# Designed miniproteins, single chains, continued (3): the designs that were tried, part 97

Each design is a single chain, and the fold is of that chain. pLDDT is the mean over its residues in the fold that is shown.

## One batch from the design tools (miniprotein)

Design m11565
Fold by ESMFold2-Fast:
Formats: C-alpha cells, sequence, structure tokens
Structure m11565 (fold): chain A 91 residues (1-91)
C-alpha cells in the first residue's frame, strides 16, 4: 500500500504540473494511478483529524509510506528547523 500511495501521489503531482506547461501525456498505467489518487484523497478526508490541513495529512501519509517515524514527521512539518540544523552541524 505504501508504494501504491507514493506512486499515485507522485504521478498525480507530476501530471498536474506538466499539464499546466502543456508537456505531458499520460500512459494508461499513469491514468490508473491518477484515478487511484482520488480514492486516496477521500481516504485522507475520512481517516485523519480535521484539525490538520489536507496538505499536512498528505505529508504525514507520505512520510509514513516512505518509512519515517512520528518524531521525524514532526520535524519535517516544522516551519523552523534551526535548532535541529545547529545540532546536525555539531556532529
Amino acid sequence: MAEEILSAFLVKVINDVFKKKGITEMTPREEELVKKWDEIEEYLKKNFPKNLSFSERLAILMAKAVGFSDEEIEKLKSPNELDAKVLEKLR
């Protein structure tokens, strides 16, 4: 499921970006993944807290799909990572 979610999301985002530039043509397999994305979007609305934005819920789902921990996800969505970057520089 993680690979399916990641693939569907990436194909959707890439095709949306390239459609704006008039560059992309979708293969039948890519069209299948874009349609699958609509199901995933509905899943996100149903299964995540409504106090989180759609983009935040999507970012959490994507990070979990890639294998990030809850702690790493908190860092990834943080608007200011200055303290974490200072600690990394000291390593």
Scores: mean pLDDT 55

Design m11566
Fold by ESMFold2-Fast:
Formats: C-alpha cells, structure tokens, sequence
Structure m11566 (fold): chain A 79 residues (1-79)
C-alpha cells in the first residue's frame, strides 16, 4: 500500500543520491507498479515520482528523471 510506495520512493531517492541509477530505476518501477494497482494512493505516488524526477534532473541523471516522469504519467492514467 502507501507505506510500500513511500519505502520504494525513499530507496530510489537514496540510490540516486549515491549515483546508483540502475537501483533508482528499479525502485521507481516498483513504486509505480504498487501505485497503479491502488488508485487511492496514486496522487501521492505521482507527487513522489515527480519530486524524484526533479532531484534526478538536478543530479544530471537524465535516464532516472525520464523514467520517473513516465512512471508518474502511467500511474496518473490508471487513477
């Protein structure tokens, strides 16, 4: 549920801050999958994914930023 999405988003954030783009992308995908299955948490998950995209962009991590934006759009469509 929401706690699991928050945990995956926190793990993605930590991975990005450590320069681990592959792990960040993995956890973004995990958060999006949980959020897509639960429309009640989708708005908070979308906000968290967009915050991650902004962080990744500030770090020059274009692949992470793009993945987070695509994930946010997907979650928003299923809510």
Amino acid sequence: GLAQVRQYLDQARQAALQGDEDTAILHIGQAAAVAAANPAIAPEAVRGLLDLADLAESLGMDSVATTARIAARHVARVA
Scores: mean pLDDT 88

Design m11567
Fold by ESMFold2-Fast:
Structure m11567 (fold): chain A 67 residues (1-67)
Amino acid sequence: MKKELVKKGYEIVKEALLTGRTELSEEEKEYAKIFEEALKEGDPEVQKKAKEIEEELRKKIEEKAAK
């Protein structure tokens, strides 16, 4: 159950960051918080997912800087 909630939080955070959505619903914030707490605990699988989001964000920032 907790692992599924972390995955849902990951998907919400990734989608919001990649689409530039800065505001989340209360339910979405709750799932995002679960993902962030798992990151804080140092889960290697969760850390890998966070790095994936960071890499996608970096590409988006480079694209915006070019415009």
Scores: mean pLDDT 73

Design m11568
Fold by ESMFold2-Fast:
Structure m11568 (fold): chain A 61 residues (1-61)
Amino acid sequence: MTDQEAIRLGAELALKIYEENPDLTPAQAGRKAAEYLKEKYGLTDRQANAAYLGGVRALLE
C-alpha cells in the first residue's frame, strides 16, 4: 500500500465513522480509521499516520 492509498482509505473510512458517530471529534474518527486500517492491512506506523492525517483532513474540509 502506498502512502497516497493510505491517505485515501483513511479519508473514506473516517467520513463513514464520523457519519455513524457524530459525537466523535475529527481527530477521534481519524484515529479509529487509522487503527482499523493498520489492523486490517498491517500498515507501517508511517502509513497509519498517513491514513490518520487523510481522515482528519477530510473531516475538516
Scores: mean pLDDT 83

Design m11569
Fold by ESMFold2-Fast:
Structure m11569 (fold): chain A 115 residues (1-115)
Amino acid sequence: MSFEELLAEIEARFRAEGVPDDIIGAVVAMLKLLGEALRKEGFSEEEIKQFLRDVADRILAAYREAKAEGKTLEEIVQRIADVLIEYARKHLSPELAEEVERAIKTIRDYLIKKL
């Protein structure tokens, strides 16, 4: 499976679970940024795909939990961004983690303003 095929599979899975298209678009953009940062860190394409599968599972779990708790779309988006930022901090060097965190926060804030 290619990187692009994996992102398409994740997108389809999130859509099947009832995640709004705007949130799916933001998540795919954030996953692309994380994947590029993991590649810069020196991870193999197979390791990157495994990391993206793991973080996508965590994002979907966070979405379901927040929705079950009656959270707003804004709060759900904030929780998703936090999951991605924590994942980046665990697997990337401090400099790359800071770059990814900044980009994720930009996508998060843009989406929240659009909601």
Scores: mean pLDDT 87

Design m11570
Fold by ESMFold2-Fast:
Parts: sequence; structure tokens; C-alpha cells
Structure m11570 (fold): chain A 85 residues (1-85)
Amino acid sequence: MEAALAATVAEINAEISKVKDPAVAQKLKSMLAQFEAAARAGDVASLQKIAVETILLAAKHLPKELAQRITNVLSMTVGSFAAAS
């Protein structure tokens, strides 16, 4: 699971790098790094908080397709950890 999450986050970070607003891109990359760290730590509460904040930022500033991909990845990851906890 961890290796698959890291690979998916790397792919999303590559797409975020193409975003026109560099401040939004940097903030999203930082939030995804925090999400990956929380996932490695098994911190479900931090995963839920970071996921919500990241999804809201993505929905507000990113193209619909990229925002949807981020929402799906983060929601699935949170769901997997919540079910295991």
C-alpha cells in the first residue's frame, strides 16, 4: 500500500507542476507530502484533516479532472486506513 500511494502522489505532483498558479501548486504539493507522511505514520485523524483541506483547495483552484483525481485518491486512502483502524 505505501509504495502504491507514493507512486500515485508522485504522478499527481507531476500534474500539479503543470498548474498555472505556482502558489497553489506549491501549497498542494506540501499538503500531499503531509498526507503521505500521515499515511506512513498511520495517523488517521491527520489523514482525514489533510484530505479535506487538500480536496477543498483542489476543487477551488484546479481543473475539474485533476481535482477529481485528487479527491478519489485521498478519499480511497482515508477509507482504507479508517477501515483498518
Scores: mean pLDDT 78

Design m11571
Fold by ESMFold2-Fast:
Structure m11571 (fold): chain A 73 residues (1-73)
Amino acid sequence: KKKEEILKLAVQAARAVMAGDIETALEYIDKALELAKDNPEAVKHLQEAREAAINGDAETAIEHLARAVKAVL
């Protein structure tokens, strides 16, 4: 299921962010963005999570990953 895969990718991205593995986090976020492309709210939050991860803002990145998941559920 597309929603289930997006949830799985968001969880893996959050774990990578918490571990400081930004490269891996961005890979999972980019995969989630491709799957969520038809959901503008999810895309917005995934893009915000991506930007926060690049800027080293783990708290904001995880918050937006959670919001992206809510948008697809």
Scores: mean pLDDT 87

Design m11572
Fold by ESMFold2-Fast:
Structure m11572 (fold): chain A 81 residues (1-81)
Amino acid sequence: SDIAAQLYSALSRIPGISAQTARDLSNIISNMINRVNSGRISQASFDIIFARGISSYLAQQGIDAATAAQAIRTINSIINS
């Protein structure tokens, strides 16, 4: 989807995030948004899964807290525009 391309472009520009991490994260988020839009999960469940899941994933990739916070802000800017 177009959202995956937008997320990849934005995330790949963040210092400390590799192209592979940007691609994987963009696909995870795009799939999650599609599940919300199809009614498979609620917005409240999405917010919880999103915040915890993305933070956990970035920590697992060894990304520092400041870079992770920037990535989350960037993602929220795109999905709420």
Scores: mean pLDDT 78

Design m11573
Fold by ESMFold2-Fast:
Structure m11573 (fold): chain A 76 residues (1-76)
Amino acid sequence: MNAALAEELRRQAREALEEARRLLEEGKISEEELKRAEARAEGALVAAALLAAGAPREEALRAGQEVEREKLAEIE
C-alpha cells in the first residue's frame, strides 16, 4: 500500500511540475506561481520518500505538508 501511494505521489508531482513549466512558457502563470508548484512537488516527494521507507501514512503526509509550507514561506 505505502509503495503504491509513494509512486502515485511521485507521478502526480512530476506531472504537475511539467504542466506548471508549460504554463509559464505560455505566459499563463508567473515565476512565483512556478515556485509554488515546485514547493508543492517537493512536499509530495518528501512524503513519497517517507512512505517508501515504511513511515505511517499520516506521519509521511504531515512531513510533506510541513516541507511544502516552509518552501512556500520562502516565496515573496
Scores: mean pLDDT 82

Design m11574
Fold by ESMFold2-Fast:
Structure m11574 (fold): chain A 80 residues (1-80)
Amino acid sequence: SEDEILEEAKKEIDKLIEEAKKKMEGKSKEERQKIFDELMDKLGEIYDKVKPKLSSEQIKELAEYVLEKLKELEEFILKL
């Protein structure tokens, strides 16, 4: 179902964010920026894959979820 596609996309996003956090530990500011850029590319790939399968409301929900997770990542980086 579309709801299952949305939930699986959220799980994949969670995994990518956690992997990025682990990669950023002990890295320089420049190396952290490269990891962030790679994360943005991967999030874009998820979006492109699910976009034709989801409603406009579900796309908005996914975008809001990504923004929330990116805010959590920013708070994590500020504590490094």
Scores: mean pLDDT 87

Design m11575
Fold by ESMFold2-Fast:
Formats: C-alpha cells, sequence, structure tokens
Structure m11575 (fold): chain A 73 residues (1-73)
C-alpha cells in the first residue's frame, strides 16, 4: 500500500541517518512521516491531489534521499 511504502522509505532513510550518527534527524524523519500519514487526506485535498498520489510522491523523494545517505556509508 502507499502508506506502507512511505513508512518503509522513511525507516530506510532513518536507518541510514543513524549509521551516520544523525540520530535526532533520523527521529525527526520518522515523526514527519507519521505526521504526513495522519494528515495525508487533508493535505492532498488542499492541493487537489489524491492521498495516494501525495504519498507516492513523498515515498519517491524519501527513497532518493535514502539512496544518497546510503552512498555515504
Amino acid sequence: SAREALREAAERLAAGLEKLGMKELARKVLEEAERLLARAEELAAEHGLSPEALLRAATAHLRGLAAKVESLL
């Protein structure tokens, strides 16, 4: 699901950040992902998007960031 994909991408990014010693930023990534999940329908409606489209776009960005962080390990 789109929600599972977002959570998985956020967890992957957070794991990479923790390995770089950025533990507080890793925590913030997880907190913001849960906040986005809680408000996805509201935020998507405000911007004329479906929740699935919003979550898919966010997931793609998080996966890109995770890959970049992992390249530093």
Scores: mean pLDDT 86

Design m11576
Fold by ESMFold2-Fast:
Structure m11576 (fold): chain A 69 residues (1-69)
Amino acid sequence: LPWSGAGAVLPSRDAAERAKQLLEERGPPSVGTAVVEQDGQWVVGVAGRMDPAELERLTEEARQEALAA
């Protein structure tokens, strides 16, 4: 399967770290994640060997759950 990437922007480092944890739990073993501060925003980057649409879906689900917690 090809490598795919996705990202989510979150309002705080704590939310970004939560989204990162959710992606690592739910993604395939190939998934890699990073948390980066950009222009006062917190971004979670994710990459893995899976379908791009599925990776984007998992990323958005993780973002929403991190914000709800």
Scores: mean pLDDT 80

Design m11577
Fold by ESMFold2-Fast:
Structure m11577 (fold): chain A 62 residues (1-62)
Amino acid sequence: SEELERAKELLLERMRGLGELVLKNHPDAKVEIEEVGENRFRLTITFDGKTVVLEADVNELL
């Protein structure tokens, strides 16, 4: 659906933006965005011995 596609694009844009913000403040950080299921995305950020994981399913947000 158009709503699903738009939500997917927005989610990915927000995840990329968050990763870029962290990299700006922590240039040695590792940032990964993965599709781990149908329209389910995982953002993993590792820096200063810390790991932050954000996971979302686009279908659960609509």
Scores: mean pLDDT 83

Design m11578
Fold by ESMFold2-Fast:
Structure m11578 (fold): chain A 73 residues (1-73)
Amino acid sequence: SPAAEVAARIEAVLAELRALIAGIADPARRAAWEAALAELQAARDAAVAAGDLTALEDTLDAAEAALRRLRAA
């Protein structure tokens, strides 16, 4: 289904975020990114539970933006 495909893409982006966050040496900066990751995970889980494709697409956009920002930092 389109929802399952978007959810799988979100999981791939979140996995990459988790790997990059683990490499952050500053504990305060790492904790801030871990909190952002937890919010993205919660948003994905809520959208999956609701069957809300629009919320899944919005979560994917937010996750991809977070990944770009972390890579630029």
Scores: mean pLDDT 90

Design m11579
Fold by ESMFold2-Fast:
Structure m11579 (fold): chain A 87 residues (1-87)
Amino acid sequence: SLEEGDRLEKEGKYEEAIKAYEETIKQNPNNAEAYVRLGGVLYKMGKYEEAAEAFRKAAQIYINSPTPDLEKAEAALRAAEAVLKEL
């Protein structure tokens, strides 16, 4: 679950947190929050390109939602841009 991934990330278990977030995405591919969490963990692991892709995917889901969340989409796109500046 998303909560399990959050717990693992707080414990510094980044590889396990990634697997938990990926399982959440597998069960609900439109869970934008799971992609945001995935991007954050990938960033902490120095996987900047993968982190940026996860944030962009989250933004796409927020924009394409039946009730679009443009503020969260913009935040995710800014996160992707910020991560790529680390390259």
Scores: mean pLDDT 88

Design m11580
Fold by ESMFold2-Fast:
Structure m11580 (fold): chain A 98 residues (1-98)
Amino acid sequence: MLTYDQKLELAEELEKQGKYAEAAQIYRELGLLYENQGDYELAGEYFEKAGEAYEKAGLYDQAAKMYERAARSYEKAGDLERAKQMREKAEEAKKKAE
């Protein structure tokens, strides 16, 4: 089982290789791990990274879901400005998925 630091390093390396969908899956996993620990700000940041990686992969429906999840995490963290930004990114991704 990989540590959080090892997962982050792997995701960053996959992005450098242009393997955006694979990087997004690891960022999503990190977001879930931090969410389970109650670290909602970090959870939001990793769901945001997953959304951005899914967008780069052209997977706009997955990107929208990650941005919606990031928005909920940022709201729980009290970061209402980043939550609003994530909802806007989710709506834009949904339009591209159509």
Scores: mean pLDDT 89

Design m11581
Fold by ESMFold2-Fast:
Structure m11581 (fold): chain A 81 residues (1-81)
Amino acid sequence: VDEREVRAALAEIYLAIGKLDEQKGDYENAVKSYEKAAELFLEAGDREGAARSYRNLADVYEKMGDTEKAEEYRKKAEELE
């Protein structure tokens, strides 16, 4: 186990927490969890993980009615893939 593996594993946990919060309608906490997941994936060098996190951020912002933020995060996800 190295530092990058630990960060990637923690990012997956935050991604899962964000999905649970989103399913509960807790969009504010879902955003925070997805932001932390994206940060940790980028620190781990996992661009695909970061892209998944940004796609989830885009989806939750769209559910919140923030279309501009949703589009920003979709673009960020596309740029990582």
Scores: mean pLDDT 86

Design m11582
Fold by ESMFold2-Fast:
Structure m11582 (fold): chain A 109 residues (1-109)
Amino acid sequence: SVDEALGEIQRAGDEIARVVEEARRTLSPEAQAFIDEVLEKVRPYLIEAFKAALDGDPEKAREAMEKAISVVEEGLAKATDPKAQEALRRIVEGLRRIGEALVKLAESK
C-alpha cells in the first residue's frame, strides 16, 4: 500500500540520517567531508527517483535509485577509512530499501 511504502521510506531515511550523524561524531574531518561529497553526488538521483515515484513511473524510479546506489558504491571503493566504509555500506542498504519502496509507491499510482 501507499502508506506502507511511505512508512518504509521514512524508516530507511531515518536510518541513513542516523548513520550520517554517527559518522559526523566518530570520523575525522577529512572522512566526514568525503562522505558529504558522496551524499551530494547522490542527491540529484534521489530527487529524480522521488519525482518518478510521484509521477507513477516505477522504471524511472528504479533507474534513478540504481544510479544513486552506484555513486555510493564508487565512494565505498575509494574510501580508505574502515569507519567510512562501514557508514557507506549501511547507506547502500538504506538506499536499496528506499528504492524498493519508491518502486512500490510508483506502481500504486
Scores: mean pLDDT 85

Design m11583
Fold by ESMFold2-Fast:
Structure m11583 (fold): chain A 65 residues (1-65)
Amino acid sequence: MDPVTRRVGLADLEELRKEAEGDEEALELVDQAIRHVESGDLAGAARAAREARKLTEEQKRKEEE
């Protein structure tokens, strides 16, 4: 993987990790996505990151109530 693309992807995942703070399941998915990026499994990284984003969005909806 290109070093620049990997670094940018990891920075995006670090921001997602901060948004997932307080949701243990979402944090675990972000950690999985980071490991997938480091191993070059882009499909696995994209899937894990998508699931983490869904959980963080659901948490935001519940906080609005």
Scores: mean pLDDT 74

Design m11584
Fold by ESMFold2-Fast:
Structure m11584 (fold): chain A 65 residues (1-65)
Amino acid sequence: SSKVEKALSVLVTYRGARDLSEARRTLIEKLGLSEEQAEALIAWTQANPTASDAELRAQIERILG
């Protein structure tokens, strides 16, 4: 979905960044994710820094539906 692709773009852009607060704000305010969804995706991305784009997309789809 369009929302999945936009969320993927945000998380890829901030991949490896020390501070993900801007990514979190973009997911919530611009993409309309809940705070719980945004926090889960940020936490997963930080825990899996070597994850592929395909693995990250799958996680986004799991959380967003």
Scores: mean pLDDT 84

Design m11585
Fold by ESMFold2-Fast:
Structure m11585 (fold): chain A 60 residues (1-60)
Amino acid sequence: SEIEELKEALKEDEKRYKEVVEEIKKRLKNDPKLMEEKIKAIEEEKELRKKTAEKKIEEL
């Protein structure tokens, strides 16, 4: 179902987000301020994608 596909996409996005955050932490370990800024930006983008998908699921 389309709902199942959207839920699976959200799980994959969550997994990708965690991997990207860990990569940023490794790469920017000597620049805490830049690390925080980049993580915050990615977190905001992820939250927007999640809200969009959840709203779409609610409308199905």
Scores: mean pLDDT 83

Design m11586
Fold by ESMFold2-Fast:
Structure m11586 (fold): chain A 76 residues (1-76)
Amino acid sequence: HMEEVNREAEGFAIGAKAAVDVLKGVDLPSREQMRIIGAAAALGANLARQGKSDEEIYKATEEFAKKRVEEVKKKL
């Protein structure tokens, strides 16, 4: 259980970092940026639970964050 929790926490951190990297220089309201970071972090934790590698988690959450940025821009 603790090993699983630690892996999910690692995935969460990777997903959050990928979203932060994508959001550098992006002009969006802070609340929307934080929502994208939170969603990418949650996705990272889920991918870690599924046994994905750190590289796979980063790439998937980076792609996710890029898509969410474009979706939010269309609605603003």
Scores: mean pLDDT 85

Design m11587
Fold by ESMFold2-Fast:
Structure m11587 (fold): chain A 88 residues (1-88)
Amino acid sequence: VEEYAEQAARGAAAGARGYAAGDAAGYAGGAVAALGAAISAGIAGGGKEAAEYAGRAGAAAGLAAGAAAGAPEGAATAARAAEGGAKA
């Protein structure tokens, strides 16, 4: 379950880097990957713990998607939040 949340964080971070390089589609892809990983964590892990990690990863992915619509600096913050959520 932690592994899936960490994968979601990596996806968000990769997307943020893509956006910064001028690839908004890359950032959107990262956010989608993070959401997918969060859902997988919920399914694979089961129970409260999996739900907690999925929730945190999903929230971070939402922030990443929002940042992609507005500001590139927000993308880095969203990616960091996703990484922090996976570690917590």
Scores: mean pLDDT 55

Design m11588
Fold by ESMFold2-Fast:
Structure m11588 (fold): chain A 81 residues (1-81)
Amino acid sequence: MAEELYKKGEEYEKKGDLKKAAEYYNKAFLEAMKAGDSELARKAAEKLAEVVGKLSPKERSEEVKKEVLERGLGLIDQREA
């Protein structure tokens, strides 16, 4: 169930294992969306964004890294002398 996956995400976040927390929050989000649980899906998405922001570059999921990088490319600060 999506709620179980969300709880596992919280457990890993409490342990400081942010990479696994992000993976479980992502799974909770997808399962909640499939189940039509919009509130749980939103909570899981918010937690996913939070833990991803705290991940070191080495620990970031390749999928999450690609998504964040692609969105971030639109915000390139190109200061030229």
Scores: mean pLDDT 68

Design m11589
Fold by ESMFold2-Fast:
Structure m11589 (fold): chain A 84 residues (1-84)
Amino acid sequence: SEAEEYYEKGRKAYEEGDYKKAAEYFEKAIELDPKYALAWYWLAKAYKELGEDEKAQEYLGKAIENLRSLPLEEARRLAEEAEA
């Protein structure tokens, strides 16, 4: 989906260390699919890297809230990562 394309672009930008660009792409993914828990999770990580700790915590909360919209396997993976 288009949301998945923006999510993948965000992940690539994050991997390259461009956290601001990563956040922009993850925000686009969420705009297209507000239930995209993985996009919320990675948006939280991008804001953490930018030093925006309060925003990072808020968006991590959104990721957890949206775990129920994920397939069981993906929800388990994200939950394990969040608990680590």
Scores: mean pLDDT 80

Design m11590
Fold by ESMFold2-Fast:
Structure m11590 (fold): chain A 69 residues (1-69)
Amino acid sequence: SSEELFKEGMEYHSKGDYDKAIEHYEKALALDPDNWQAWAGLSAVYRKQGKEEEAREYLAKSIAATEKA
């Protein structure tokens, strides 16, 4: 499920494996594009990598998806 993929993404994120965290968050969003937590996860990872413009874009997606939750 999207929630399971998001949780796997969080595990990789907590380990500092940002590439695998991104992969799992993107897979969660492929199943459920309204999964605001997965968008927030992408934003947080991109922020940690210094990719601030991408982080802002994903944060905006997360906020938009929250209104559908």
Scores: mean pLDDT 84

Design m11591
Fold by ESMFold2-Fast:
Structure m11591 (fold): chain A 84 residues (1-84)
Amino acid sequence: GEGNRAAAEGARAAARLAAADGGSATGIAAAGAAAAGAEAAAALGLPPEEAARSARAAAGAAAAGGSAAGAAAGEAGARAGAAG
């Protein structure tokens, strides 16, 4: 709902700020993955708290393993939340 959209928009804004600040490739990848994770959770209708959780998991995975790892972690987190 509205809260999920707000969480996804917040994550996208954070990703844009990280890129604008001349962040490292790792930082930019983490911010992008966080946005993607939040968006995936929002698409599944998960509450904002779950969207934020998915975004954090995606960001951490991206920082450790790059954008593909981040995207996979975000999707997995969103699916796990939907299954509960």
Scores: mean pLDDT 63

Design m11593
Fold by ESMFold2-Fast:
Structure m11593 (fold): chain A 100 residues (1-100)
Amino acid sequence: SIEEAVAKVEEIVKEALEKAKETGDIKESLEEFKKRMIELINELDIPESVKRRMISSVEGMVTRLLEEVEKLSEEEALKAFEQMLKSIVDYFKSVLEEVA
């Protein structure tokens, strides 16, 4: 269901952020987050073309942040991660509301 999908996204986001804060390893948290989001998208009952678009969006956002994190302080990197996570949640809610 849409409600279950949104709840899973919010759980993945919360766990990724908590892990980044606990370990200080934002790159590891980003890679784990990306993997979990791709797994979730592949389990959704939506068209394959929509899944591919969502996966590409997640991969693009994560790749951009991975490149930026190397130039940022730990505090700035964490803030950028939080902003990206919020953007992904908003994106997922928008797509899921559009398709089903």
Scores: mean pLDDT 83

Design m11594
Fold by ESMFold2-Fast:
Structure m11594 (fold): chain A 80 residues (1-80)
Amino acid sequence: SAEELIDKAEELLKEGKYKEAAEYAIRALMEALKESKDLETILEAIGAILATIGLMLEGKYKEAAEYGIEKAREILERSK
């Protein structure tokens, strides 16, 4: 589930495994996207995935993980 992927990303972030944490944050966002039925939420999830990937391409793995986790939680809460 998206929640399990978020929890794993947070665990990896605490361990200093920033790149792996960011990868799990993207997986969490993709799972949230899959579970979304509202167009607004789908577009928000796509935007968050692209932004997280953009941060990773810049080597900002910690920032990517933190951003991706926060957005995944926000989207999951909204989807309910």
Scores: mean pLDDT 85

Design m11595
Fold by ESMFold2-Fast:
Structure m11595 (fold): chain A 62 residues (1-62)
Amino acid sequence: MLTPTQRRIAEAAADLILEKGVKNTTTRDIAERAGVSVGTLYSHFASKEELIRAAEKVRTER
């Protein structure tokens, strides 16, 4: 299960990927949308690829 912060980051990633695609979505954009620092994002997700997988999961759940 995702923590509230991880869920917020994953939901922000899912929204941005829908808006402009995976290639045009940066970890900085995701962090800003989620209201966290890039450092906080990387403390919860080791890579952009891991974050994309989490984004797919939250999209599937709701």
Scores: mean pLDDT 79

Design m11596
Fold by ESMFold2-Fast:
Structure m11596 (fold): chain A 70 residues (1-70)
Amino acid sequence: MTLEEIEERLRKLDSDGDGYVTIDEAVELAKELGVEPEKVREILQSLDIDGDGRVPIEEAARVLYLLQKK
């Protein structure tokens, strides 16, 4: 998937329009992309400075894009 396609899918998960997705939602998308879910979870948790279990869509999309095998 392209970066734009990943961002679009994450935006569909952001029902409140706040620009954030949960780490669990991003990890679920990682499984659909054939990316190791545990690796995605670890990276996103390291980016979740506030510890609220949510990350910006742009950050989640970049992580998923970089980890997927092209």
Scores: mean pLDDT 77

Design m11597
Fold by ESMFold2-Fast:
Structure m11597 (fold): chain A 60 residues (1-60)
Amino acid sequence: EKIKELREELLKAIGDVLKAIGDLIEAERRGDEEAAAEARKRLEEARKELKEKDKELDAL
């Protein structure tokens, strides 16, 4: 059960990273520097969450 929950959280974290990348590309395409900066911040946060979830899964 716990492994299944962690896997779902890992998949969500991967999705969050992909969404942040998409938001960053779109902001850069429009030349929206503020939106691009926010997307970069979200991408860094999503990457950290993904790394933490990956480590949690490895510990099982």
Scores: mean pLDDT 80

Design m11598
Fold by ESMFold2-Fast:
Structure m11598 (fold): chain A 64 residues (1-64)
Amino acid sequence: SAEEEELYEKGLKAFEAGKYEEAIAYFEKLIEQFPDSPYVEEAREKQIEAAVKLLEEAVKKVFP
């Protein structure tokens, strides 16, 4: 549906803008609302990528 594609696009735009928490939230909504979507696998991969980016940022601030 158009809605699952919109959530995926919003997630990617947030990711590109460095808004990793927002990106994770959009991909989470996609997976929850459309569990059988062909976007689910890519959304899960992007959630992991965004989570890694957040962890890297957190580590660099505490342990330079």
Scores: mean pLDDT 84

Design m11599
Fold by ESMFold2-Fast:
Structure m11599 (fold): chain A 61 residues (1-61)
Amino acid sequence: MAGDVYVATEETALVGDPVVTLKKGDKVEVLKEYSDGMALVRSLKTGVVGLADMSKLEKEK
């Protein structure tokens, strides 16, 4: 994995193609962070790449 792994702290949308729902405890790889608090992430469960809200993600160790 090239990016840092984050864990969803609550249910949130991953806005990609397709749009997927991240459930609490689902892991994503952060590919790029944006200054508006959004990030381009990849779901480790589904492999879908899209935008997620960083306020709903917590950095994994």
Scores: mean pLDDT 78

Design m11600
Fold by ESMFold2-Fast:
Structure m11600 (fold): chain A 86 residues (1-86)
Amino acid sequence: MAEELIRRAEELVREAVEALAAGDVERAAELLEEAAELLFEAAKEAGLLAEAAAYGVLAQAARLRGDEERAAEYAAKARELLEKAE
């Protein structure tokens, strides 16, 4: 289950990059938020790496929405979790 959720999240991140290239910032943020939700669900089985990925993706979504403070908080959380996973 976690593997399938991670692959779907990766697909959504790729779609978000394509949306950004097309200038659709709102769509890109929505896709990243969906990817983060799947990664949080995957983290229940996959652990810290999936949780870190979820926060990283959520930080990008917040940044696209202009919420720099929230983006920094999510990015810091992602880094903390990655350091713990090593």
Scores: mean pLDDT 86

